# Designed miniproteins, single chains: the designs that were tried, part 97

Each design is a single chain, and the fold is of that chain. pLDDT is the mean over its residues in the fold that is shown.

## One batch from the design tools (miniprotein)

Design m3375
Fold by ESMFold2-Fast:
Structure m3375 (fold): chain A 61 residues (1-61)
Amino acid sequence: MKEIAREIAAVLSGIGHGLQGALTGDPERGLALAREAGESSGSEEVLQRAVDSARRMIEGF
């Protein structure tokens, strides 16, 4: 249960940072912020989900 909550939080964080990057015209900054948020969890899986979510949001624009 705690793992699922962290994964959901990582996805939402990735979406938020990706959207910010897309809207400000700095997608690399958005991706970097998503990576930092994922790294703070100490889990490679959470990190990957955060980065993938940010990338998908940027690509969707």
Scores: mean pLDDT 72

Design m3376
Fold by ESMFold2-Fast:
Structure m3376 (fold): chain A 100 residues (1-100)
Amino acid sequence: SMETFAATLLAAARARMAEDPEGALDDLLAAIAILVNQGAYDVALALIEGFTELALTMDAASQRRAIAGLERLLEWAKSQGAERVAAALEEAIRRIREAA
């Protein structure tokens, strides 16, 4: 299922967080962009939520890096007319900023 695919990607990212948190976040951002480009919005939204939850567990420097990645993805999503994804990215950025 699409939910299983999202869960698998998030589990892989969580497994890498201790070793390579930057690479784990970058992989999730790349996966979200690919899924949005393919029209797989429900999976992309699930990954945005999982990304946000992971970022909220990180230090302030990692949270700033996560916000920068989400802001770049938001600009791209707006350019693609992906309104549901753009709204989810704006909410993710807000949640991480308020936690810092």
Scores: mean pLDDT 84

Design m3377
Fold by ESMFold2-Fast:
Structure m3377 (fold): chain A 65 residues (1-65)
Amino acid sequence: MLEETTAEFRLGDRLVVATSVRDTDTGAVGTGYAEVPLAEATPESVEEARRRALEQARRELERQL
C-alpha cells in the first residue's frame, strides 16, 4: 500500500511543495520537491509543481524496488 504525504510551505519568496510516498509493505520511501517563485505563482504553476513533486517521489520509490 502506498501512503502519500505532501507539505506546502512558504520559504521567503518561494512556495515549496514537498511530497513523500511510502510503501507500507516494504518501508521504501520516495521523496520529491518542487519550488514556485511567489511572484510567478498561479494556480496552474502550483498544480504543475505538485505534479512534479509527486512524479519525483514515485520515480525515486520505483528505483528502490
Scores: mean pLDDT 80

Design m3378
Fold by ESMFold2-Fast:
Structure m3378 (fold): chain A 81 residues (1-81)
Amino acid sequence: SVEEAIKRAEEAAKSGNVEETGKAMLDAGRQAASAGNPKEMARVGKLAADGVGGIETGEAASRYANEKGLPAGRAPPAVPP
């Protein structure tokens, strides 16, 4: 679930594991997009912008995707007004 992926990112960030933090945030973004839930997509986008545990989560996710040759996970866009 999105919540489990976010929790995994938090735990990885606490241990200073940037790669695992990026992987978990990429997974959270993909799950939120697949579910089509705007609230969850906004939540993941907010965490990607703000970071988790001092890790820049959006950058970490992008870096992980690029290093593994995977399509980049899309941070959900801010819901327009």
Scores: mean pLDDT 66

Design m3379
Fold by ESMFold2-Fast:
Structure m3379 (fold): chain A 85 residues (1-85)
Amino acid sequence: YLDTPEGQADVDLAMVQIALSVAETSLDKMLKGSVDDIKKEIEQLRKYIERAKQLAERTGDPRAAEIAERLEELLKKLEEQLKKL
């Protein structure tokens, strides 16, 4: 199963779901970080957004699209915080 396209899609979905959960639970700490810390978090979120969007395009899974949208909302919050610093 893991060697199938379906198995790999399940693994990729789990990975972006974990990334979203970690980002959402850590948001308050990220917003209180230094300029350099916020920049690193923005870079990390952009990578996961790209991965989630690629998964959504490849599989048509609405869960992957939803994860990308939620990660983009977190990115916007960090970018707004960076503009205020």
Scores: mean pLDDT 80

Design m3380
Fold by ESMFold2-Fast:
Structure m3380 (fold): chain A 80 residues (1-80)
Amino acid sequence: LKERAARAVREVALAEGFSEEEAEEAEREVRRAGEDPEMRPQVEAALLQAEVELAARERGLSEEEKLALMEAARAAFLAA
């Protein structure tokens, strides 16, 4: 989980135009959070948000469509 979330967050930061150093810092923060079991919900939320953002950019989704995708992904995750 933490490695996937950290990498996804790094990809989003780079896609949004942040520097390599800034993207690496974001990746480190997610990895540190992933080491704390109490932070698991936050790490899972970060993964979902990053993957939805990357999918939205790839598909050219509107903000409304991106929000709908995020809600659907969260509902599916909670139902599993």
Scores: mean pLDDT 74

Design m3381
Fold by ESMFold2-Fast:
Structure m3381 (fold): chain A 93 residues (1-93)
Amino acid sequence: MDEELERLTKAVVEAAEKKGAFELAKLIEELAEAAREAGAEGLALEALLVIGGLINNGRIEEAKELAERLIEALRRGDLEGAEQLVLEAIRTP
């Protein structure tokens, strides 16, 4: 799972950078690190797929807000809150 998280993190960072969203690229790397520290790599993979979809659809501000809220939840150890944030984003096309 760690190698998959590294691969997906790099791909989503590159997608953000191609859109000129350098602040989001940094948040994506920070999100991956926070998830590793929290032992939530599976949740991080799901979150990165959602964020990648938002980036591909030009929804950069929504991707930034989601990444910031996820980082805060993971740093607090609020894994249930983090999971709810990802689920809510999936429901909002």
Scores: mean pLDDT 84

Design m3382
Fold by ESMFold2-Fast:
Structure m3382 (fold): chain A 78 residues (1-78)
Amino acid sequence: SNLEKGIKYHKEGIKAFRDGDYEKAAELFTKAAEYFTESGDYKNAAISYGLAAVAYEELGKFDEAKKYRQKAIELANK
């Protein structure tokens, strides 16, 4: 299911973030958020987009970080 895929990619993203692989973490958290959104799990989608934003900040990619924080805020208000 989309929910199971969201959980899988979110867990993989956490591992990548712990390993310091912020580029991979951002990609995995973004995938997780997309699957959570498709499943209607807006709370976990918002959390995953927020973590993608943190990963982009670690990379110095502040425009991408702002974009994903805005997505997280929009979903948190659903």
Scores: mean pLDDT 91

Design m3383
Fold by ESMFold2-Fast:
Order: structure tokens, then sequence, then C-alpha cells
Structure m3383 (fold): chain A 58 residues (1-58)
């Protein structure tokens, strides 16, 4: 879910919880690939995208 994805962004990218939640919410309901592209675009971090797309897909 969105909260799990936000926690992955905080741990993986060092984002604030508020920013991580906003990004996770934008990616919610997208395919894992699309969610990863959104995260990469917002943060420039491919590894963080992979962590968050796993949480959103689960």
Amino acid sequence: GVEAAAESLVKGLGLSREEALAIAEKAKGKSPLEAGEIIHRETGAELGGALSTGALAS
C-alpha cells in the first residue's frame, strides 16, 4: 500500500515521510513500471523506485 511504499522511499532514498507519502500517493494504482518511472522522475533514483514499486505491487 501507499504507507509501505512511503516507508521504502524514506529508507531507500532518505526522503521525509511527508514527501515520500506524496510520491507514493501519485504512484498508487499505477503498474509497478509506471510507479517506478514516477519515483525516478521525482527523485532521480532508480533503486528507490524498485523498492517502492515492490511495495505498491504487493
Scores: mean pLDDT 66

Design m3384
Fold by ESMFold2-Fast:
Structure m3384 (fold): chain A 61 residues (1-61)
Amino acid sequence: SEAERERIVAEIRELAAQLPDPRMRAWVLATADALERAGASVEELRAALEAVRQLHAQLQA
């Protein structure tokens, strides 16, 4: 659904804001924007979110 896509993209942006490296933040935000513009599936957005979650977790350790 569109609402689900918007929710996932918002969560990716929230996690991106917490990344310490400004270049990494910019890259993740640009990727989220590109996926949203391309009409990426919920599955593709969930995969991107999971990748960002893993990156965030590694940087918090």
Scores: mean pLDDT 82

Design m3385
Fold by ESMFold2-Fast:
Structure m3385 (fold): chain A 81 residues (1-81)
Amino acid sequence: SPYETLKRLVDEAEETLERLEKEYGDIFSEEEKELYKRAKELIEKVREMLENKEPYSKILETLLELFDTLSELQKRVREAA
């Protein structure tokens, strides 16, 4: 199912975010904290959209925004390390 793929992707995004918090959470800048909060909100939105069986394209758009947010957070914490 296409929706099973979207669920796997959001699960992977959540695991990535949890790893970043465990490794770098104590040293997050204010900007990195905002990216972390945004990523958490996007994960919640994707999960709600999946439960409501929203159109695949809309879920994918939100998921892409989530991965962009995670990528920016990961880049910033690596540059600070």
Scores: mean pLDDT 86

Design m3386
Fold by ESMFold2-Fast:
Structure m3386 (fold): chain A 60 residues (1-60)
Amino acid sequence: MEEQLLEEATRRIEELLAAGKSDGEAFHEVRDWLVAQGVDEATAVRIAWEAMRRVHERRA
């Protein structure tokens, strides 16, 4: 379950950045989406950070 959420979060961050959102805006939108899926705030922050790192690694 968590791995699937991480993959979806990574995809959402990439789409938000492609749409012209900042890293901070993409992070906050994905964090809020994870919380809406029933993920606790601390776990949502962790997944969103990991997703952002994966996106930056793909772009490097």
Scores: mean pLDDT 81

Design m3387
Fold by ESMFold2-Fast:
Structure m3387 (fold): chain A 92 residues (1-92)
Amino acid sequence: MPGPAMEAGREAAKKAIEDGSGENILKAIGAALAIMGAGFEADLAKEKGDSEKGRKAAESAEAGAKQAEEAGMKKGAEGGRKAAEAARKQAE
């Protein structure tokens, strides 16, 4: 099973793609992949007990959410921030 941060990242990715218009679909895919990757890194950091890497993964998810927001993907940005929160909670 994917971990909580990866699940949140996957949900954010789905929402980013749903927000993407025909012209913005490539940007939506890019933001979605960045958020999912950050969620995976957060779960991996938790497995290794590496709280510093977990915090960096949360920061990466936050950056992905900002990228989605700048592209006009409001639901993707919201999902990305939830993924960042999950990653931070795991890093504690």
Scores: mean pLDDT 75

Design m3388
Fold by ESMFold2-Fast:
Structure m3388 (fold): chain A 74 residues (1-74)
Amino acid sequence: PRITVTSLSVEPPSSAPPTAEVRDGRLVISAEGYAPVELPLPADLGEGTMTVEATLTGPDGSQALATVTVRVSP
């Protein structure tokens, strides 16, 4: 299956656009001022749309919520 990121939002919003990509079965989320987060994706993902939420942590312990929507294709 192919996995494509279709939407990404981070709250509170960063001054630079956040990024999300799929690498080696993992979803990698990056936003300015926060440590990047890698989330494992299940190997048995069925076709369809999936929403993932992750907490991003800054150096001062500040937190942001990332919401990523991915589409799984055959």
Scores: mean pLDDT 78

Design m3389
Fold by ESMFold2-Fast:
Structure m3389 (fold): chain A 71 residues (1-71)
Amino acid sequence: MTLEEVDAELRRFGELAIEEAEKLLKDPNASPQKILATVTVALFASGFDPELRERALELAEQAEKKIEEMK
């Protein structure tokens, strides 16, 4: 596996992690723990790409608000 192939895989993983976090934020049955875990994975997976990182940070803010509303 080349460095370029690794970068492509990481980008795809980050995109998938963000997509899953977005789905969970829209799911009324999602647990706070599952939301927190999924958003954390999205933040970690997107840290290498500024655009993905910005999207993940916005999802983290939405997750904090949703978890607060679930209390």
Scores: mean pLDDT 77

Design m3390
Fold by ESMFold2-Fast:
Structure m3390 (fold): chain A 74 residues (1-74)
Amino acid sequence: SALDALAAELRARVAELTARAREAIANGDWQTLAAVRAELGEVYEEAVRAGLTDVALEILRAMEEIEREVRAAR
């Protein structure tokens, strides 16, 4: 279904953004991290609008993990 395809796309984007965030944190690249945070927010809004509750919760968990890693790096 279109909804299943969208869920798969959003999950793939979250995985890519999480990897990019970790690389940015490791490199002290706070500009790239800010861009990744913005894009994660957009992906979250897409999941919410589509009614993909499980995907939205997965994105929130990814955002929480990134914020914990940011605090540990600072």
Scores: mean pLDDT 89

Design m3391
Fold by ESMFold2-Fast:
Structure m3391 (fold): chain A 56 residues (1-56)
Amino acid sequence: MELEQEAKKKKDQLEETEKKRQSAIRAGDYVEAAELDYEALKLKNELFSLEKQIQE
């Protein structure tokens, strides 16, 4: 339950970060887009670790 809730939150954060990254790209703010890409990678790694514990 707890791990599943944490994974859901990370998944939602990843979705939001990806949307912000796309918006930054459309606005021509490639520096912000690169920072958001890095944040997305960190969230993916955290989600991967949580999913491993859940056996998803």
Scores: mean pLDDT 79

Design m3392
Fold by ESMFold2-Fast:
Structure m3392 (fold): chain A 98 residues (1-98)
Amino acid sequence: SEKKKRHIEALIKYYKANEEELPKVELTVELIYALKEKDEEKLREILEKMGYSEEEIEEFLKELKNNPEAFSLYGEQAIKAIESLIETGKLPRIPGLD
């Protein structure tokens, strides 16, 4: 809980997000954690909130089921990148986060 809040705050500061962008930053962090945790139901909910269609969500979940470890590893790397940002002020390059 506190760790997710810290990660959200760090990304808001890094991107200089305005009030309209805050929900997108929060959903991005929730997505990263759901990928790490392999939580298919949570991923579906997050992708729906992000505005993806049912067809796009089903394609994504199909890819996830084919290689769940790769998506979990991506989530872990993204979390480590945010932690590095908090410690160093620099965000390592990660696809979809940089």
Scores: mean pLDDT 83

Design m3393
Fold by ESMFold2-Fast:
Structure m3393 (fold): chain A 66 residues (1-66)
Amino acid sequence: ALDEGRKNFVAGWQNLVAKNYKEAVANFELSIKYFTEAIRKGDGSAPEMLKIAKDLLAEAKANLKA
């Protein structure tokens, strides 16, 4: 779960900087899902990564609405 979250987070970041906002949204939504599962399983590093992924998802969605 944590590794899958990290992989999707990196893909989301790469798509965000490339201005592929639709792809970035999809990647960050998957990242959030996997980090949430990692938290449920007791991973103490996932809460901070979940917060950052949610912030970046909001940014990607804002760019889609513009």
Scores: mean pLDDT 80

Design m3394
Fold by ESMFold2-Fast:
Structure m3394 (fold): chain A 91 residues (1-91)
Amino acid sequence: SIQALKEEQLAKLEAQAQKVLAEGADPAQVEAQLAKAKEVLDLLANQDIETLVDKIFKELLEKGVITEEEAEKLRQPMLDALKELRAKWFA
C-alpha cells in the first residue's frame, strides 16, 4: 500500500538524518531539511500530483513570482517531474 511505502521512506529519511548528524552536520539545518522532506513525502503519498502542482502554482502566482503565461508553460514539465519522483519513491 501507499501508506506502507510512505512509512518505509519516512524511516529511511530519519535514518539518513541520524547519519548526517553523527557526521557533524548542523542539527537545526538537518531538522529543517527533514521537516521539509517529510512534508514533500506526505504530499506525494496522499495528494494527486495535479492537485499538488495546482497548489504550488497558485502560491507562486499569488506572490507574483511567476506570470500566468509562465505557469501554463511550466505546468506540464512540473507534472512530469513530480510523477517521475513519485514513481521512484513508491515503486
Scores: mean pLDDT 74

Design m3395
Fold by ESMFold2-Fast:
Structure m3395 (fold): chain A 72 residues (1-72)
Amino acid sequence: DEMKILLEQYERYLKGLSPEEREKLEEKIKEIEETLGLPRPVALRVLLVLEALDSYSPELQEAILKAIKSLA
């Protein structure tokens, strides 16, 4: 449920962006949707995790990516 809270806060962040910034972010979401074959809500989760990926150890990064693939 912490992931739901993070997604909700991320959606609020998206609403605070300029139209130009939102368009760029929507393009990234669309690329994830097309590349992984995921619907928008799942693609948003992937994007959120990828943005935080550099803060994690390589082992944790792999575990998170495997978890995301299992959700798709």
Scores: mean pLDDT 67

Design m3396
Fold by ESMFold2-Fast:
Structure m3396 (fold): chain A 80 residues (1-80)
Amino acid sequence: ELKERALKYLEQGKKAAEKAGNKEAVKYLDEAIEALKRGDYESAVLHLGEGKQAAEKAGNKEAVKYIEEALRTVGELMRS
């Protein structure tokens, strides 16, 4: 469902960041994945935002796209 979908987007964003060698984005996305798994959606959104910023700074459009999808999905989950 929504949580599984958000995790899928996060894992895709992390793979895109790893492929680009963006260690900073990978770190924040790992923190977001762990927060999401324990149901801490506020921390997940915070770390997703940090990961997006790191990916944008590196010009990693693929990672940014997946992070934005994860942010949207976590936002839906928080409203449920």
Scores: mean pLDDT 86

Design m3397
Fold by ESMFold2-Fast:
Structure m3397 (fold): chain A 60 residues (1-60)
Amino acid sequence: NAMDERAQALIEKAKAAKTVEEVRALLSEYRDLHDQLTDEQHQAVAKALAEPVRAYLAAT
């Protein structure tokens, strides 16, 4: 499933994110996919993004 592949790619990018710009790009990509994701995909992506968002956006 293309959406499952995109959600998984977003999770992998979130784990590899090392800059504020990368985290912002991931949040923009997540926003664009928001209405197309299942509840399980939303939970997985949001959980993966929580750590980098806290580290690079919320904690600066």
Scores: mean pLDDT 76

Design m3398
Fold by ESMFold2-Fast:
Structure m3398 (fold): chain A 85 residues (1-85)
Amino acid sequence: MSPEEIRKEITRREMEILVEKDPSVRELAEEIERVLDDESLSEEEKDRRVTELYNKAMSRMLAADPARFEEVVAEIDRAARELLA
C-alpha cells in the first residue's frame, strides 16, 4: 500500500475503535469517513480536515473518561503497529 493508503487505513481503524469505546464520537467518525471518501477533496485537504475532526474526537473522549481514553490509545497504538509491520 502507498503511505497515503496506510495512513487512511490507520485513521479508519482508529475511528472504529473510538466509536466502539465511546458512541458519542460517532458523528465525528462519520464525518471523517465522508471526508476520506470525498473525491472532490485533495489528499492534503482530506488530511487537514481529518486531523481537525480526529483531534475533536480525542479531546471529547479524554474529557468524558480519562481511564477509557488510556485503554483506547493503547488499542489504537497496537492496531497502528500491526498495520505498519
Scores: mean pLDDT 77

Design m3399
Fold by ESMFold2-Fast:
Structure m3399 (fold): chain A 95 residues (1-95)
Amino acid sequence: MEERERLIEELKELMEKAINSDEEEAEKLVEEMKELVRRSPVPLEDLFEEVLRRHERGELEPEEFAGIGTVLMEVMREQGAPDEELRALSERARR
């Protein structure tokens, strides 16, 4: 969906900026990413799947993928996702 694509591109841009920023700016950018994810109209599992697909296509650098994936999993955990579910997503990302 267009909304999903736009959100992933926005997260990628914020993560790229965070990686190249000082600690204070990076913390602000990560919080902005978490807020975007919390307000997402797209299910977070679907966002994770799209991020994984973009990484498989070489459209995300390893650091971008790791950062965005971590933000998604942290927000999913805040929303009550079980540790087992989060572990399964992490295992898929490593395979």
Scores: mean pLDDT 80

Design m3400
Fold by ESMFold2-Fast:
Structure m3400 (fold): chain A 75 residues (1-75)
Amino acid sequence: KEADLKKIEEILKDLPVAKIEYLGDGKFKITLAGKAFGFDPDELVRIAKERLEKAGAKVTKVSDDVLLAEFPESP
């Protein structure tokens, strides 16, 4: 949903995010900027994952700076 994209943008607003891509069916690919502005890459991933999971997403680490966030399928 387009509303979920805006929700992710709001959740990650304070974090160095390079890109957010909507993949359809509540799935989003999030590319983090890595170590920027003093963030440790692992800590940045943890913070982003925790925020997204609290918002109801299932989060999977794809690579060092890439997360997959899946919201429950709700047509």
Scores: mean pLDDT 73

Design m3401
Fold by ESMFold2-Fast:
Structure m3401 (fold): chain A 73 residues (1-73)
Amino acid sequence: MTVDLTVTFTFKEDGTITMTVSEKAEKLLGLKNAEANLGVPRPATKTTSTLTVEVDGDKITPLSETSKTEDLS
């Protein structure tokens, strides 16, 4: 079974970073949404990473990885 796992990192100008995880990534990898403040200002950006994996029972095989960065400024 082929599954797309997505993780999105959103950076705000105040230094806040938010990690948003897709439901499939949460179920397969046990990742959860998280937020932190880096204490340093940076450009507002949104980066989405998608890992396509094949799942065969307990075996997870990575097939491809793509990332997309979007400027939110």
Scores: mean pLDDT 77

Design m3402
Fold by ESMFold2-Fast:
Structure m3402 (fold): chain A 100 residues (1-100)
Amino acid sequence: SAEEFRARVRELVREFLERFLAAERAQDWDGMVAAFREFVARVRELAREYLDEASYERLDALLDQATARLDAAHAAQDRNAMRGVMLSTLAEVEEFVREV
């Protein structure tokens, strides 16, 4: 159900934020990137289970764009840009989940 999908995505957001904050405190930028990539992969798995093909493709495109932006910021060693991409992606995923 849409309600179950929303609840499970919220759990993934919570788990990601816990890992993100721990890595940020440790100045472990690679750990933050790893946590974000795992979050994206797990959101895709949930979307494949719960969403129709059109909704899945829309979310997949959003996550692909976010991953590309993060990879560019990581390659540039731009910590503020990396943080911004991760947080804006959480907001975009939360907005997407409200529409489903």
Scores: mean pLDDT 88

Design m3403
Fold by ESMFold2-Fast:
Structure m3403 (fold): chain A 77 residues (1-77)
Amino acid sequence: LEEKAEKGDAEAQIALAEEYLKRKDYEKAAELAEKAYELGTREQQIRALKIAAAAYRLLGDYEKAEEYRLKAKELEE
C-alpha cells in the first residue's frame, strides 16, 4: 500500500491517509490526502479533501480544515 502511495496511486494514498488518521498521525494523513487530491479522479478528490479537512481539524488548523471542507462540497455539486 505505502509503495503504491509513493508512486502516485490516488486510491492507495487515500487508503493510507485513512490509516494514518486512525494512528493519529494527522500530519501524514493530511500530506497523503493532499497528494491524492492532486492526482485523483473527481470522486477520489472529494474523498481526499474530506480526509484533509478531518486531519487539519484534528491538528487544530481550523482555517485549512474549513477550506478543504468547502472544496469537497463544491466538487459534490
Scores: mean pLDDT 82

Design m3404
Fold by ESMFold2-Fast:
Formats: structure tokens, C-alpha cells, sequence
Structure m3404 (fold): chain A 103 residues (1-103)
């Protein structure tokens, strides 16, 4: 079960990365990409409050504040699925930050 869970989390990470890359290639704005990714992850993990909170921090304080929030939560989180969600969201923010640096 734990090995299967790791495979499921890796497959979801790969799917989210492909989704983000596709939306970047389509020229979607950063905020719209993050809104679609957080909605997708909320539906998969059912942690609607956590994904909403990350999106709200991003909209109010920007990408760096959202990354800091995710890192702080990741260090104290004991639930494996929540840790996977936090890790995937952090990777998405890293991709978006790198893309913004090209502009």
C-alpha cells in the first residue's frame, strides 16, 4: 500500500507538471494556472481549505509568501497525503517563478 501510494503521488506530480507546462505553452497568466492547479489538486486530495488558503496567500502577498507558507506547513505536517499535496504545490510555484524570471 505505501509503495502504491508513492507511485500514485509521483504519477499525480507528473500529471500536474505536464498540466502546468501545457498552460504555460498556451500563454495562460500565472494566476489562472495556479487557480486551475489548486482546483485540480483540491478535487484529487479533498483538502479544499488548504488549496484555497495557498491561492489566497498568493493573490494577496505573491509567490514568495505562498512558497514560505507551504515550506513551513510541510515541516510540521504528519499526514502523508497532505505532505504530497504541499510538495506538489511548492514545485508548481517553483516552475511559475522560473517562468516569470524569463520575462
Amino acid sequence: SEAARRQENQALRDEVEALVEKMIAEGKPEEEILEEVTEFLAEKYKYYELTKEVLEIYKEKGIEAAKKFLLEKFETEEDRDKRALLSILLEVLDILEAEKSKK
Scores: mean pLDDT 81

Design m3405
Fold by ESMFold2-Fast:
Structure m3405 (fold): chain A 97 residues (1-97)
Amino acid sequence: TTVKQSPSSVTVDEGGTATLTVTASGGNVGLLLWLKQAPGSDERTLVASAHNVSSLTLTLSNLKPEDTATYFGQALDAETGELTTGSGTVLTVVPKK
């Protein structure tokens, strides 16, 4: 399974919207996940999931500076149980002036 996510990085102003997409191909995708990793954390928190889809869009609206994080798309292969993780999307939220 191949996992691609877009964009690789995005910077938005506070109160804005960011749209992140993960796409899995080349395997039997049973589950797609979006995981959030906060700056300075080694833990990833589940923020979205969908079964039996090849693409999952995460839309984050009314963004706050605390939404600044790296977001990882991940696919679970239904036949092998293999987890494939994308390269990550770095979201930066610029505080309101």
Scores: mean pLDDT 82

Design m3406
Fold by ESMFold2-Fast:
Structure m3406 (fold): chain A 95 residues (1-95)
Amino acid sequence: SMQELKALGQRALETTDPAELGAILSEMVKLSKTKEAQQLTLDTINEIINSTTDPEQLQAARDAALQLLKQTEDKELILRAIGLILRAIGKLLDL
């Protein structure tokens, strides 16, 4: 449900534990069956990438974007996921 997905997104933004972040983002990807849900999940991944310099959190965000890329057929969401993957990699290389 969108309510469940929004609650997970809030938890993802509040956690500082990379393992918990990875688990939450993976669950969000699994629940992201509609374009709206996939957009919300990518919004959450984007905010994580923008707010952290922790390499494990950046890796979790990258991996979640990669999983969503495999699950979406929407061209706009494919391009957005690729952009987020590249930004996460860019931040990891700057560390």
Scores: mean pLDDT 89

Design m3407
Fold by ESMFold2-Fast:
Structure m3407 (fold): chain A 89 residues (1-89)
Amino acid sequence: GMAEEREARELAEEALRKSNEAIRLAQKVKDKKARLSAESTAGVGAIGAGTGLLLLSKGYPKEAKEVAEIGLEAAERGIEAARTGELVE
């Protein structure tokens, strides 16, 4: 119902927000390999969020939620990768 649509949208928006944060943090990483790893993981998060929103727009809130949750997990790993990468010179 509308509640499931709202939950899926909120998860996708959170995944996009965290993917953007991961990309921002990755720009502070001096090591090229660590930076690319963080940016690539953040990119997967953004793709998951976008796919979730697309599925939601097509009337698949359950599938949208599942994909958005995967995107959120990837975005959070991207943030961790960027923060870890800042310690590598």
Scores: mean pLDDT 84

Design m3408
Fold by ESMFold2-Fast:
Structure m3408 (fold): chain A 77 residues (1-77)
Amino acid sequence: PVALLSPEQQAALQEFGRLARKGDVEGAVKKLEEQKEKSKNPEAQELLDKAIEAARKGDYERAVNLAGKALLIEEES
């Protein structure tokens, strides 16, 4: 659940969701790429790559779910 994320991670997901609802695919993808660059966990990076692919296809629900899982894994490391 998003409630387990840090305030910074929650803000990043909220901004991604805002851009996705606006239809700004490139802006939404850029936010996911920024999260991937900050990640040092290979499993989280893989999930963020899948989230980027989902966002480019317009599947924002899948993209948000995958990004959320990636951020939760980063906290577990």
Scores: mean pLDDT 76

Design m3409
Fold by ESMFold2-Fast:
Structure m3409 (fold): chain A 59 residues (1-59)
Amino acid sequence: SPLEEELARTRAEVDELEKKYNDAIKNNAPQEVIDKIMEELNKAGSREIALQLALEAAR
């Protein structure tokens, strides 16, 4: 289903952002860079939760 495909893509995005966050911390990136990654991670995480709930409601 389109929701399952979007959930899979969103989970992959979260995994990529978590890796990017860890790399930024290891490289002592500026706080502004870390904050931006955290904002993107929070947005993707919220979308993952919303998609999971929508998928369960459609069952």
Scores: mean pLDDT 84

Design m3410
Fold by ESMFold2-Fast:
Structure m3410 (fold): chain A 84 residues (1-84)
Amino acid sequence: MIAEKLAELAKEVAKAWLAGEDPQKIADKLEEVAKEIPDKQAREDLLAAAELMREVPKHKNPVAMFTAAVLLIVGAAIEAELKE
């Protein structure tokens, strides 16, 4: 189910961030997962989350960018659950 996949993705993104993984690698993973998502809105939310992660190294508040990215993924998961 798409909702479960997105919820797992949000958890893995949070783990990667806490482990100090490169935000660019997290963005690459989000873009790869987005290719597998047939729902247009969920795909667009994942791509927006990837863009936020790519901006982390340039942004004055990297934690705010990360938080916004995770909320987009969680929002997409909730929306997918409500559609199923």
Scores: mean pLDDT 82

